# Designed miniproteins, single chains, continued (4): the designs that were tried, part 39

Each design is a single chain, and the fold is of that chain. pLDDT is the mean over its residues in the fold that is shown.

## One batch from the design tools (miniprotein)

Design m13332
Fold by ESMFold2-Fast:
Structure m13332 (fold): chain A 116 residues (1-116)
Amino acid sequence: SIEEILRKGVELIKNLPEEVAEFFRSLDREFPTGVPLFTGSLASLLPEELRPLYDLINDESVDPFYRALAAYLLSRIARKAGAENTARYFEQLAKQLAPDKMSEIEEYVKKLEEEL
């Protein structure tokens, strides 16, 4: 379910695997000006743990609010990895998917963090 995907995203923020952290740091080194991360071959290079969040962002049949939540979670994971440029990219993507909903997104994630 969408909620299970979002909960797994919060779990990744709490306990970030090194291979996921290094993936984001590698993206920041390769693309310091901010990356369009949803192009072609990059999808095949995503760690398995990130794939459900990536798929949720790109599912146009899903409410933009949940797609924005997935992008916001990727931003939080990237920040924890020290990948600031990648984090800014995903934060901007979340704002584009759900304009004026950032406070609601932040509150939703906070509630998930309290449940875990």
Scores: mean pLDDT 81

Design m13333
Fold by ESMFold2-Fast:
Structure m13333 (fold): chain A 66 residues (1-66)
Amino acid sequence: MELTEEEKEKRLLEIAKRYMDLLASGVYGGELDRLSLEADYVSGRITKEEYEKRLKQIEEFEKKKK
């Protein structure tokens, strides 16, 4: 899925805002990791395959903590 540069920038700003809101609320855990990972994917820093793999690892860690 190919996003325009404007769409990528808008999405990254939305992710950054949510990330900051979570930090301000004292929420620490998988949600911050997911937002960081999504930002890496949207910015093209990681591939879709690596994004999926790391997302699955976050879910696995959360499942094992219970």
Scores: mean pLDDT 75

Design m13334
Fold by ESMFold2-Fast:
Structure m13334 (fold): chain A 63 residues (1-63)
Amino acid sequence: SEEEIQKLLGELTRALVNDAPEEEIDSILDKLFELAKDNPELQKFVEKVREGIELARELRRRR
């Protein structure tokens, strides 16, 4: 539901701000992707967010 998606987006934001473990962030993203099963646009958005997070993780490792 839209309410569940909004709650998970808030949870994702909090996890990113608090530098939560990668496993926790990935779990939230997996839940968002599952809720987006009937919404291809939202699935693409989640995939792009995941790519951005992976890029940020790579850049952090290079510093």
Scores: mean pLDDT 78

Design m13335
Fold by ESMFold2-Fast:
Structure m13335 (fold): chain A 115 residues (1-115)
Amino acid sequence: MEEILEGLEKIKEELREIAEELEQLAEQSTDPEVAELLREAAEGVRGLVQGLDFVMELIKQGKLEQAIKGLEQMVKGLEELAKRLEPVDPEVAERLRKVAEEVREVKKKVEELLK
């Protein structure tokens, strides 16, 4: 259980770093459409961080089936954000896909606790 929470804290930190980078890229962008897309993406990533806080509380309460559903929704959200960002910033899109893979790995560990 503690290893799972540690993994989620790491993912949360990675997402915060991505959100900060997206906000900085938006501020530096000369294209208003690109700047808006980057700001919306940063907001989406921040929403996923809040979702992770909720999932961590579910895990602490032993509500593992609900936590698994939350993690599934996060994987989908990360993949959708990556797809949207790929034409603008393929490096950030790749990082979001890597985070989605990390979330899937944590989900498998939570499923193992249900035994």
Scores: mean pLDDT 87

Design m13336
Fold by ESMFold2-Fast:
Structure m13336 (fold): chain A 98 residues (1-98)
Amino acid sequence: SDELLAKRLQLKLPTAKELYERVNELAEEEVDPLALGTLVYLLEEGAVETALAVAEELGLGPEQLLEFARWAARIAEEHGDPRAEAFAAFAEQLEALL
């Protein structure tokens, strides 16, 4: 299951696992791997308004989405995932709107 999650997110296994655990800790609703994949893609693309709408459906408020994006950037950097810079850029863009 963890290997399938990593493959689906196109992230290293430890990054994918830690993102999955963290998003479910922050969200009011259970976030499945497909929903997480959509959210991760929106973070990578810098699609802030769309990410806020998707996050709201998952029970993630703007502050929780910002916390998730910051945490995702840090964990991706720690594991050498190339998306770390995109996640950090998303967090900066979202913070500027709050």
Scores: mean pLDDT 83

Design m13337
Fold by ESMFold2-Fast:
Structure m13337 (fold): chain A 65 residues (1-65)
Amino acid sequence: DKKKIEELKEQAKKTKDAKERLKISMELLDLGDESAVDLLQEIADDESVDPSIRVSAAALLSTHK
């Protein structure tokens, strides 16, 4: 659903919590939306984020593809 995807992207923008952003990216992946790739890449590349969360983001990217 395009509207739900846009709402999830707005939620990701509003939160600074990496865990919450990771959850949102998982929902985007479940919807098959490619914007999840961008969000997961941002999480994986964010040096301030816990390494375990970054690894999870990278794993989800692999799972999506």
Scores: mean pLDDT 77

Design m13338
Fold by ESMFold2-Fast:
Structure m13338 (fold): chain A 70 residues (1-70)
Amino acid sequence: MTPEDLEALLKKLEEEGIKITPEQLRKVFDKDGSGEITFDELKEVADPDGSDKITDEAVERIKKLLLGEE
């Protein structure tokens, strides 16, 4: 996952009407509790198969994780 892929993913989530706060993003993706989100953590969630592409299925998975924390 590249920084550009991350930005594209966030844009898709915003276009779907999902507003992500930095706290929500850290809660879902920061497995280490370090207070920072790494691309490795995002890749494990969005692309567990290592395809290096953010698919619509990966976007839906991330949406469910963010909404499931409610």
Scores: mean pLDDT 60

Design m13339
Fold by ESMFold2-Fast:
Structure m13339 (fold): chain A 51 residues (1-51)
Amino acid sequence: MSLPAVQFAEELRRAGRISQEGLDQIKRLLEEDPSLDPTVLKLLRQRFVDR
C-alpha cells in the first residue's frame, strides 16, 4: 500500500519503534477504511514524533 500512514508505520517498524503485529494491525485497519489514513498518521506522529 502507498498510504502515508502505512509508509510511516513501515519506517517505524524498520527502525524497531513498533512491533510487526502493530504494523500488520495498521495495514489491516487502512485496508478496510483508507479514510482513516490522516487520523492514523497523526496518532503515529504524536506517539513517536522522533523523525
Scores: mean pLDDT 76

Design m13340
Fold by ESMFold2-Fast:
Structure m13340 (fold): chain A 63 residues (1-63)
Amino acid sequence: PLPLGPIELTLYDPEKGRYETFLVESPEDLEKLAEFYKKQGREDMAEALRSLAEGFRDAEALA
């Protein structure tokens, strides 16, 4: 779970030719969003999102 609650993002998906809404509620959802950015050639964003997902998983493991 994310500390600020679920985050809803609407992003254009050129593969589908439409806008898609991503609901980010967990580290796994952050990884899905990272994969989306990687497909768009935004490896910088993808790496940042994967790092955030890993950080949240590490925090959950400490609980």
Scores: mean pLDDT 72

Design m13341
Fold by ESMFold2-Fast:
Structure m13341 (fold): chain A 73 residues (1-73)
Amino acid sequence: MEKIKEAQELIGKVTKSMVEAQKNPEKVPDMMKLAEEVAAKLTAMGPGHAGRGQVVLQAAERVAAEVEEKVKK
């Protein structure tokens, strides 16, 4: 059904935001907010998508940490 396409659309949005955050450190807060929203929506779509939400949050946290280290140097 359409839920697979919706999940891919949401993951695509956060992935694009991660790329923008890597180019512009100022975008990290926007990226984290979007990742949290996407993870919540994926969790609401059912147990098969809840794991994807956790992976999205973990990836966003790693990108944020990498960008913070880069900015401090």
Scores: mean pLDDT 77

Design m13342
Fold by ESMFold2-Fast:
Structure m13342 (fold): chain A 61 residues (1-61)
Amino acid sequence: MKKVKHPISGKEVSLDPNEELSDEVIDALLKEAGIETEKKPKTIRELQQLINKKVDEVNKL
């Protein structure tokens, strides 16, 4: 997919899992996943790692 300038942050948004996402995109994805964290992920790959860790923690409960 092509990069587009985010209308709110003014940063380019990419679907490359290794590229940094804007803080607003990260916040929206964390909100949808129901994850609260002080250390926000910067890439889709890091976001997936946080989701997987939360799933593992829930399965242990």
Scores: mean pLDDT 63

Design m13343
Fold by ESMFold2-Fast:
Structure m13343 (fold): chain A 106 residues (1-106)
Amino acid sequence: GHMAERLAEQVKKEIEEFYKKLGLSEKDRIIVEILRAAGYGTEKAIRFVKELKEDPEAALKRLEQENPETARIVKLIVDGNYEEAAKLAEKLGLPEIAERLRKLSS
């Protein structure tokens, strides 16, 4: 129905405005979307990206204890290995994320 479509568009717009307000880069937004795909809420995913900027070793170690597969892909992104991260994203069923990661390496 028209109301459900309007709510979905409004939520997308609020998320985009929230990302803009936080100064999140495309790389940061990709990490947020990977965490969301892994079952993390948007607020927790954004908090993780902030923690990752302050202490990448501690943030990655905590994520590895909770979700080792997600930690592996995030570590590849942090290390600048976007092609290997894209291949892993494809294996995890995230083809849109894989394409966005490949654009970071070009």
Scores: mean pLDDT 81

Design m13344
Fold by ESMFold2-Fast:
Structure m13344 (fold): chain A 67 residues (1-67)
Amino acid sequence: SMDEEFQKRNELNRFVAEQYQLLLAGKITEEEMKKKVVEKGKSLGLEDLAIKQFKTVLQGAEARAAE
């Protein structure tokens, strides 16, 4: 159902946010974050969305750093 897909997307969103906080804290590398996010996306059947979210988060960070 649409509700189940919404729950999976929310789970992915939470996971990406958690990994990004670990990256900002220097606890994981960008490569480790990418690997973990892609694997989580695969487990949920949302690989493309996971890759897109990872890229979006990093692009946002790069834009802020360039300020």
Scores: mean pLDDT 80

Design m13345
Fold by ESMFold2-Fast:
Structure m13345 (fold): chain A 95 residues (1-95)
Amino acid sequence: SAELKRRRELIGYYSGKVIELVEKYEKELKENKSEAQIKKARRKVQKIMVESTVKFQEVVDELVRRKASDKEMRKAVDELIKEFEEKLDKVLKEL
């Protein structure tokens, strides 16, 4: 169905961006942080990953339910990606 295709494309887009951000974050940890700080950061990031995945599913389900446009769905996903990046940045600054 068209809905399943849209959901798959949004999942692919979101997942791709999250992977890019996590890879960038891991590089910054390895270059600039102690082994103990890296271990602490990874535990916090794992929790953020789980919470962000749940929020993504809830937001997409609500948008689909109200028959949101592709533009609205993309904007909402971009906002979720930004929130995810800000949470990673906060963990890095608190190490």
Scores: mean pLDDT 86

Design m13346
Fold by ESMFold2-Fast:
Structure m13346 (fold): chain A 80 residues (1-80)
Amino acid sequence: MIKLLPKEELSEEEREKLLKLIEETEKFLEENKDKLSEEEYEQLRELIERARELLEEGHATEALFLLLSARSELYIKVKS
């Protein structure tokens, strides 16, 4: 279960877990881009990119919320 981190500083392990989740989401988006419209792909890519940028800036809570929103939308749109 992903912990909400309202503080700017993350442990190395927590940062690594969020980075891996971002990478997994990016890969899933790329693997399923053919199932998405051009607009949907660009919107999801931008949300994932924004989450990465927020994490790099120390806004882990905001990064997590954006990433979870992007993952939820992506999984709904890609639905098996």
Scores: mean pLDDT 76

Design m13347
Fold by ESMFold2-Fast:
Structure m13347 (fold): chain A 94 residues (1-94)
Amino acid sequence: EKEELAEKVAAITDDEERLALFEELARKELEKLNIPEEVREKLFEARVLAFKAAITGDEAYREQAVEKAREAAELAKKYDTPEAKAIVADVESS
């Protein structure tokens, strides 16, 4: 499933179609993590914005992605689980 979506994204040259498939892939990957929905939603927003920055070259999307990742880490600090701690460590490690 995940591999099929990644290959399909790579084969598409249209930025809107690539974004839509990336959003589906990112959502599926985050669903596998045992983390609270509020943390998952912020991580999803961060990943989508990072992808938009990559395909458009617009630095505003990159800045927004960093902000959303920081929000996800801040939300994750409310939870004392290994998965939440991993999210905080990942965001803080750059």
Scores: mean pLDDT 75

Design m13348
Fold by ESMFold2-Fast:
Structure m13348 (fold): chain A 72 residues (1-72)
Amino acid sequence: SLEELRKKLEEARKEMRESIEKNKVLFEGAVESARLMGEGASALADGDVEKARELFEKASEISLEYEAKAAA
């Protein structure tokens, strides 16, 4: 029926919007993680192993945090 088609279309639109929002969250996390990894690589090149470790660890935490946010 026309009403059934309308409901299916509305459901599809909702799913599409949810997918777009999840992709935005994942992209934000990827950008922040990449920035921290870059800083960590620079610190490592300068011989600051402790700073590099902290930055790489933070990059990993950010990645996991944004994956969790996207999954919610």
Scores: mean pLDDT 83

Design m13349
Fold by ESMFold2-Fast:
Structure m13349 (fold): chain A 68 residues (1-68)
Amino acid sequence: SEEEAERIAAVLREAFATASEEALVDFLLSQHLPVELAVAIARRLGLSEEAIARLEAGLRQLPPFVKP
């Protein structure tokens, strides 16, 4: 949801204030998030369309995850 994406993005803005865009993408990939949620978070963080495309492609290559 947009609310969940904004909440997570706010935490990441504080925790990763000095982090590179690449580090944020790597972190989001490590969380095994649903593609839609991860993309929403990345857009809220102001990541480039190139970074968002890398994130989406990486997450889609992961095996299906059965958590709600």
Scores: mean pLDDT 75

Design m13350
Fold by ESMFold2-Fast:
Structure m13350 (fold): chain A 98 residues (1-98)
Amino acid sequence: MEEAKKLVIQGLELGSKGAEYAHDGDYEKAVKLLEEGSKKFKQASKLAEKTNPEASKYAEEASKHLELAAEYVKKGDLEKAQQHLVEAGKYAAKALEL
């Protein structure tokens, strides 16, 4: 759905900016952006729930992975944060295919 896809794209943009700030050592800003991206994916999931349940599930998974990425950034575990950032991107891409 068009509106849900826009929210997924916004989540990806926020996730990408969050990853950039984490790489640059600005973990406070990184966490904020990753948490905002997660919220965008949750909004996309809810919006798609009735009309595209498969895309809704992928957006929900993307949201969970961005939440985990933010938690690992808070802990200073950038390796695990990066793993979850990659998974969030993969699920977001799958949501956009539908």
Scores: mean pLDDT 87

Design m13351
Fold by ESMFold2-Fast:
Structure m13351 (fold): chain A 49 residues (1-49)
Amino acid sequence: SDAQEARDLAMNAIRSGTMSGGLGTMAMQLADGGYGETGKQMALNGGAK
């Protein structure tokens, strides 16, 4: 599901140090709230910089 994919992306970004824990938590909360695609985009944007 998009929610699971967003959580995996956010966790990997936090683990690799390319994303803050706060931003990663927000991406996961968006995914759990039914905004999986938005959470996934947030995780990807954090990792792309």
Scores: mean pLDDT 68

Design m13352
Fold by ESMFold2-Fast:
Structure m13352 (fold): chain A 57 residues (1-57)
Amino acid sequence: LTERQRQVLALALRGHSNEAIGDRLDVKESTVKSHLKSVAAKTEGLTHDDVVALLAG
């Protein structure tokens, strides 16, 4: 994952809305949705625990 994709995913896993993530990262909500779509594609077939491990490094 890119650094921005990791940031978006980390905030989403903490329960933040796409709007709140956009506000926090100073990007449009549509940009947040694009990053989440890219993350979903890159994490296809991974479990929730595998995704969390990607964020933890």
Scores: mean pLDDT 76

Design m13353
Fold by ESMFold2-Fast:
Structure m13353 (fold): chain A 130 residues (1-130)
Amino acid sequence: SLFDKIAERIKKLSDEFIKIANELLEKVTDPEAKKQIEENIKKMRELVDKFVSKLKNYENLTEEDIKEMEKILNDFDYYAYQTLKIIREELKDDEEAQKKVDEMGKLVDEMSSLGRFAIEAAKLEIEKKK
């Protein structure tokens, strides 16, 4: 289904984001910044897994599920952009790292766009059943 394809794409983009984040994390020397990035990555994984689970169950989605998905997407955007901000500041003098953060930003933008599209498509499926 369209929802399965979106779920697979979001998961793949998320895995790529986390891979780059972990590579850049090895260059972060400030313990507090490193801890915050690790906590953000953990939270982002949980949020992606919840969102993907909702998309796989698309035929049974309720209006309450849609509200939860909207909150998941907002929380994901928050943690993702906060992670990008921390890495940019910590590695500000590393041109190669800054290019990797730009790549991560594009992955977040694609995930957010796909997530919003999936939410709107799910709303239409719920309305068709009324």
Scores: mean pLDDT 90

Design m13354
Fold by ESMFold2-Fast:
Structure m13354 (fold): chain A 74 residues (1-74)
Amino acid sequence: MLSFDEQVDLVEREALARAVEAGLSDEQLLAFMREAGRLIAEAKARAKTASEEEQRELVEELRRRLDEVFDRVA
């Protein structure tokens, strides 16, 4: 099974791939990356003291929040 960090890295790669494939401008992509990076850092910080169940919830929350950021920027 993927670790928490591996799952977060996968979610980030999938979100960035969607943004690039959607043809976002350099300015839109930079805005997306800044917000995504902040959310990922928050999730990783929270995971340091989280249980495995809480870590799973953090990954799902991160996925939803990245989708919302993409919709706002695109």
Scores: mean pLDDT 82

Design m13355
Fold by ESMFold2-Fast:
Structure m13355 (fold): chain A 71 residues (1-71)
Amino acid sequence: SMIEELKKRAEDIGAPEEAIELAVKAVNLSKTDPQKAASYKTAAILVAAMEGGPEVARKLSELIDEAIKKL
């Protein structure tokens, strides 16, 4: 599934588990609650940046956007 692919790709780039959980919530809510989805996306990127560094945050942001585009 798209969510399964997102989780595996996020793990491969070294995203923290908490950031991956927030990213999944962002994608799942993107069509039903865009405002809440945007908040989760921001939180996921912030956690990834703080724990994984800016490169992990950048890559995770790209993965989230790709997943949302496929919805």
Scores: mean pLDDT 88

Design m13356
Fold by ESMFold2-Fast:
Structure m13356 (fold): chain A 64 residues (1-64)
Amino acid sequence: SEAAREAERRRLAREIVDKLEEAMIRSISEVTGVPEAELRELLRRGDSEALSEYTRKMLEKLRK
């Protein structure tokens, strides 16, 4: 049914967002040296401030 297809697409969209978040965690970890597990825990806790700080550190290392 149409409703089932829409629900499936929403589920796939959530999977894409989850994969993008994991890709960002991996990238930040590889550039900054912070363990992936620590970054993943910050994401799970909703600590956007700490994640933004690590993202900023990553960008600073990549600036040159």
Scores: mean pLDDT 79

Design m13357
Fold by ESMFold2-Fast:
Structure m13357 (fold): chain A 57 residues (1-57)
Amino acid sequence: AEAAAVAEAIARAAEAGKQSFELMSEITTDFARQMSPEAAARVIRGAAAVAEALRAA
């Protein structure tokens, strides 16, 4: 749930400006690494899916 919310926030930020997406992705990955390994994996998975969707658009 938390990972999904973060991924959604990144996607919304990307809609406003794709330049901000890379920064948000790095921040999200750093934040995830401070959480449990399970939570980190979920956040990284979500961020990767968003990045791929943006590249396809």
Scores: mean pLDDT 66

Design m13358
Fold by ESMFold2-Fast:
Structure m13358 (fold): chain A 76 residues (1-76)
Amino acid sequence: SPIEELEKRLEELEKELKELMADPSLSPVQQTSLALILTGAKFNLDLAKRTGDEKHIEDARRDLEVLEEKIRELKA
C-alpha cells in the first residue's frame, strides 16, 4: 500500500538522518531545517494513516522527497 511504502521510506531516512545528525560539524540551522521536514513528514503520514485522506498521503510523500534531497545535498 502507499502508506506502507511511505513508512518504510521514512524508517530508512530516519536512520540516515540520525547518522548525519551525529556529526558535530553540521550547522544548527541545517539540523533545525532537517528536523522540521522530518516532523512534518511524520505528522502527515500519521494523519494519512488515521484518515485515509489522499491529500495527506501526497503531503507525506512530498515531505519525504524533500528530506531525501536535503540529505543528498549535505552528503555531496
Scores: mean pLDDT 81

Design m13359
Fold by ESMFold2-Fast:
Structure m13359 (fold): chain A 95 residues (1-95)
Amino acid sequence: STEELIKKLFEALSKGRFDEALKIVDEIVERGDVKALIDALENDKSPEFLKGMLSLMVAALIGEPSAIRLAKYLADLAEKEGRKTLAVTFRSLIP
């Protein structure tokens, strides 16, 4: 399910597995469930989500290539779904 994929995404992010996170995002996109992903990124308040986002932010800030690629990908998806504030947030992580 897309809900299980989103959970796996946050787990991968919290563990610094950004290449795995990219593959999970690709699967969600292929399923046509981009809106569900963006809604979760905007509205999830779980500790797992927050840990995952903090991990992504730190990794992108220090120049980890997979984290930067993921931040750009998430920004593009958020912009496509009309979530401009979320898109700007992810773009702010790109050097």
Scores: mean pLDDT 85

Design m13360
Fold by ESMFold2-Fast:
Structure m13360 (fold): chain A 66 residues (1-66)
Amino acid sequence: SETVLLAARAESERALAEVKATDDLAKQQAILDRLRRGIANLRAKGELEAAEVVERALAEMEKILE
């Protein structure tokens, strides 16, 4: 679904901005966990392209927090 793909992109950009805007490790971890649950839900629904968008954003965030 194009709507789901656009929503995944918007949420990924929002999550990245949230992670960069905070130095609270617990808040950063909560954002990453939220995205991981989102990926699992998208894959369960067969929204594979949207899941891949969120997975790429998650990988980028994990690199930033290393």
Scores: mean pLDDT 86

Design m13361
Fold by ESMFold2-Fast:
Formats: structure tokens, C-alpha cells, sequence
Structure m13361 (fold): chain A 63 residues (1-63)
């Protein structure tokens, strides 16, 4: 699923997401975004070195 792909990419890349990033992630899940769209978004976060929610917290939000 899109949510599983997001959690996997965040974990593999050691990315933390802020509150606005969580909103964007929820939008990607709601709209069943393509794998490419999800990957591009997550990799952009890595470049910005964002801080915030852990992978575990994101996993709970996406349940």
C-alpha cells in the first residue's frame, strides 16, 4: 500500500517528518499516489533534513 511504501522509505532513509509533511503524506495516501510521486516527495524531505515525527509515530497516524 501507499502507506507501507511511505513508512519503508522514511525508515530506510532515516527521515523525520514535521506536521506539514504528515499532512502531505496523508494526502498521498488518500489519493493513492503513484510510487514515483511518493518517492520524489520523500527524497525531497531528505534533502531538507527535516525534524519531527519518528517512523513509529507516522505508522500510528496512517493506521
Amino acid sequence: SVSELIVKLLEENNIKVDESDVYAIRTLVEHDASEETVENFIYSLKEQNSEGYSVEEVREILK
Scores: mean pLDDT 76

Design m13362
Fold by ESMFold2-Fast:
Structure m13362 (fold): chain A 70 residues (1-70)
Amino acid sequence: SDRDAAISTMNIRADIYISMLSHTPRHYQQQTRDQYISNFTQQANQILPQSDADSIIGQLRQRFDQIIQN
């Protein structure tokens, strides 16, 4: 379905953002995280229902926080 395709697309984008943040120098990670969350939130809100967008954005935030805490 179109919704399943959109969810799949956003999960792929989330994995790319996670990879990019993991390769970002530690002292830039907090600023880069905020920028990536802003970009991802805009993209998710364009193609997903609000509940799905909120869920996927929340998951990305948690995954980013785990990277920064290390």
Scores: mean pLDDT 89

Design m13363
Fold by ESMFold2-Fast:
Structure m13363 (fold): chain A 60 residues (1-60)
Amino acid sequence: SPLEAEVEARRKQFLEDAKKIFKTMSKEEQQRELEILKSYYEKTKDPWAKELIKVLEEVM
């Protein structure tokens, strides 16, 4: 559906923006953010959180 395509485009843009912000963080801040995301994923098993963690770990 057109709405699903729009949501996918917005998710991809969000991941790109998240990477840019993450790269401006100190190593300590990056580690803390990843720990929070990993804890959230462990609790919820949210596939979006899993994808975000992978993307951010690749740019450390």
Scores: mean pLDDT 84

Design m13364
Fold by ESMFold2-Fast:
Structure m13364 (fold): chain A 100 residues (1-100)
Amino acid sequence: SEELKKKVIEILEEMLKEILELLKGEDPAVQERVKEIVEETKKKIEEAKSAEEILNIVNDMVGRLGQLFEEEVKDKAVLDKLKRVLIEMQGKVQELVNES
């Protein structure tokens, strides 16, 4: 569904804004890597053929971002907030897929 793709991309853009705000005190290279992963993910979503494929693409992105944050973010409070943003976004996408 093109409408599903649009809504998921909007959720990813909102997530990216929250993540970049949380990363303002971190290495700029981490912010650039996050932007790269999200842009790659948006492109894959546009090319997706099913709601299940969209969900798998989003779950792969969550894994990649989670690993990046564990490796690069040393402030535990910031890391915990970043993980919460990922979980909340993942839940929003899951609900959209279940309702579509």
Scores: mean pLDDT 88

Design m13365
Fold by ESMFold2-Fast:
Parts: C-alpha cells; sequence; structure tokens
Structure m13365 (fold): chain A 108 residues (1-108)
C-alpha cells in the first residue's frame, strides 16, 4: 500500500481537489489512467503524487494556498502548483514551492 495525494486543477488553473489516498500499485496505475481520461474529457489537470511521507503539513498548506488564491484572485499561484505537479516534482520540492507561494500572497 502506498500513500498518494491527488490534486486536481480546472482548465483556468483553479485548484479543485486535494485528497490523500492509500492505494496498491495496481490501484495507483488504474487511477493514473482514470485521471488522464478525465483530463482529456474535461480539461481538468489531475496529478497523483506518490509520497512515502505524505505530510499533513503539505495537505494543510495546499488548502491554505487555495483559500488565499480565492481571496486575492491570484490564479498564477495555482497554475504554478499545477505545473510542478505535472512535472512530477518531489513531495519536499512541492512543499517548498507551496510555502513560497503562500508567503508571496500574504506579503501583499
Amino acid sequence: MRTVAVVTLSPDGTLLRVESRELSEEELERLLREVEEEARRTGWLSAVLESDSLSPELMRLLGELLALSQRTGARDALARVGEALERGVSNEELLRLVRELIKELEAG
């Protein structure tokens, strides 16, 4: 069993979903195909991040970034997260990026 984070963005770069799931390798492969098909149909960008240390901190920060982006209208931050997820960056690298973006938005 592997812990993964599923993150979904709309075509306009809005963060729609952040979920943690525990999956087998076979279930993970099936999920990856399902999110690819969904993206093809809806234009939603979904990323499945495999992490042996999926941090509750990362999930909280992603939620905080989503809330801040809605308040500030800063869709660019959500687009940058989506691009990093699409590139398959590490959990640690994503955590650093999200913290940086939150600080930028809060600095106003």
Scores: mean pLDDT 71

Design m13366
Fold by ESMFold2-Fast:
Structure m13366 (fold): chain A 87 residues (1-87)
Amino acid sequence: AAEAGYQAGKAGKETGGLHSNRVFADGAARLGGLTREEADAVYRKGLEANGPKIGAGASMGAAHGTSQGGRDAALKYGNAGVEAARE
């Protein structure tokens, strides 16, 4: 679980991660009954808490997390992606 988020985060660091952030927003909207705009806002607030060290890794980690448990898993895996991106 956390290891998968870490590996997804590492891959995101190499690819720029913008596409994975959009994939997360779409997935969260469909799974949680949120609009795409609401899902993106929740994700961005989580990322803002981690400041300028938020890299492509966070987006990849969060996108992977949506398959595990929606919003909570997305944020948890997003944080694992941030740690991967800091390396």
Scores: mean pLDDT 47

Design m13367
Fold by ESMFold2-Fast:
Structure m13367 (fold): chain A 91 residues (1-91)
Amino acid sequence: MKELIDEARKALEEGNYDEALELVRKAMASAKTPEEQLEAGILYAEVLYKQGKYDEAIELLKRMRDYAKKLNLQKTLERIEKFLEEVEKKK
């Protein structure tokens, strides 16, 4: 899981969005905990954001925010809410 997230983040930084997306999908499939699912989902939203798919990123982040709230994952919730605000400003 962690290795897939780190590799996906590197691919995203290098502008290899297709590779980043594939690694995110593998990370999501390998996620064993809600926190791991949300970590992979945040990175998926980052890929969508870099691709200019703001509406898709916003929809994903809102679903993840609601899930994080139900599970009382405060740190993850804060990360999602900050990123959601950033994406909504771009529109």
Scores: mean pLDDT 82

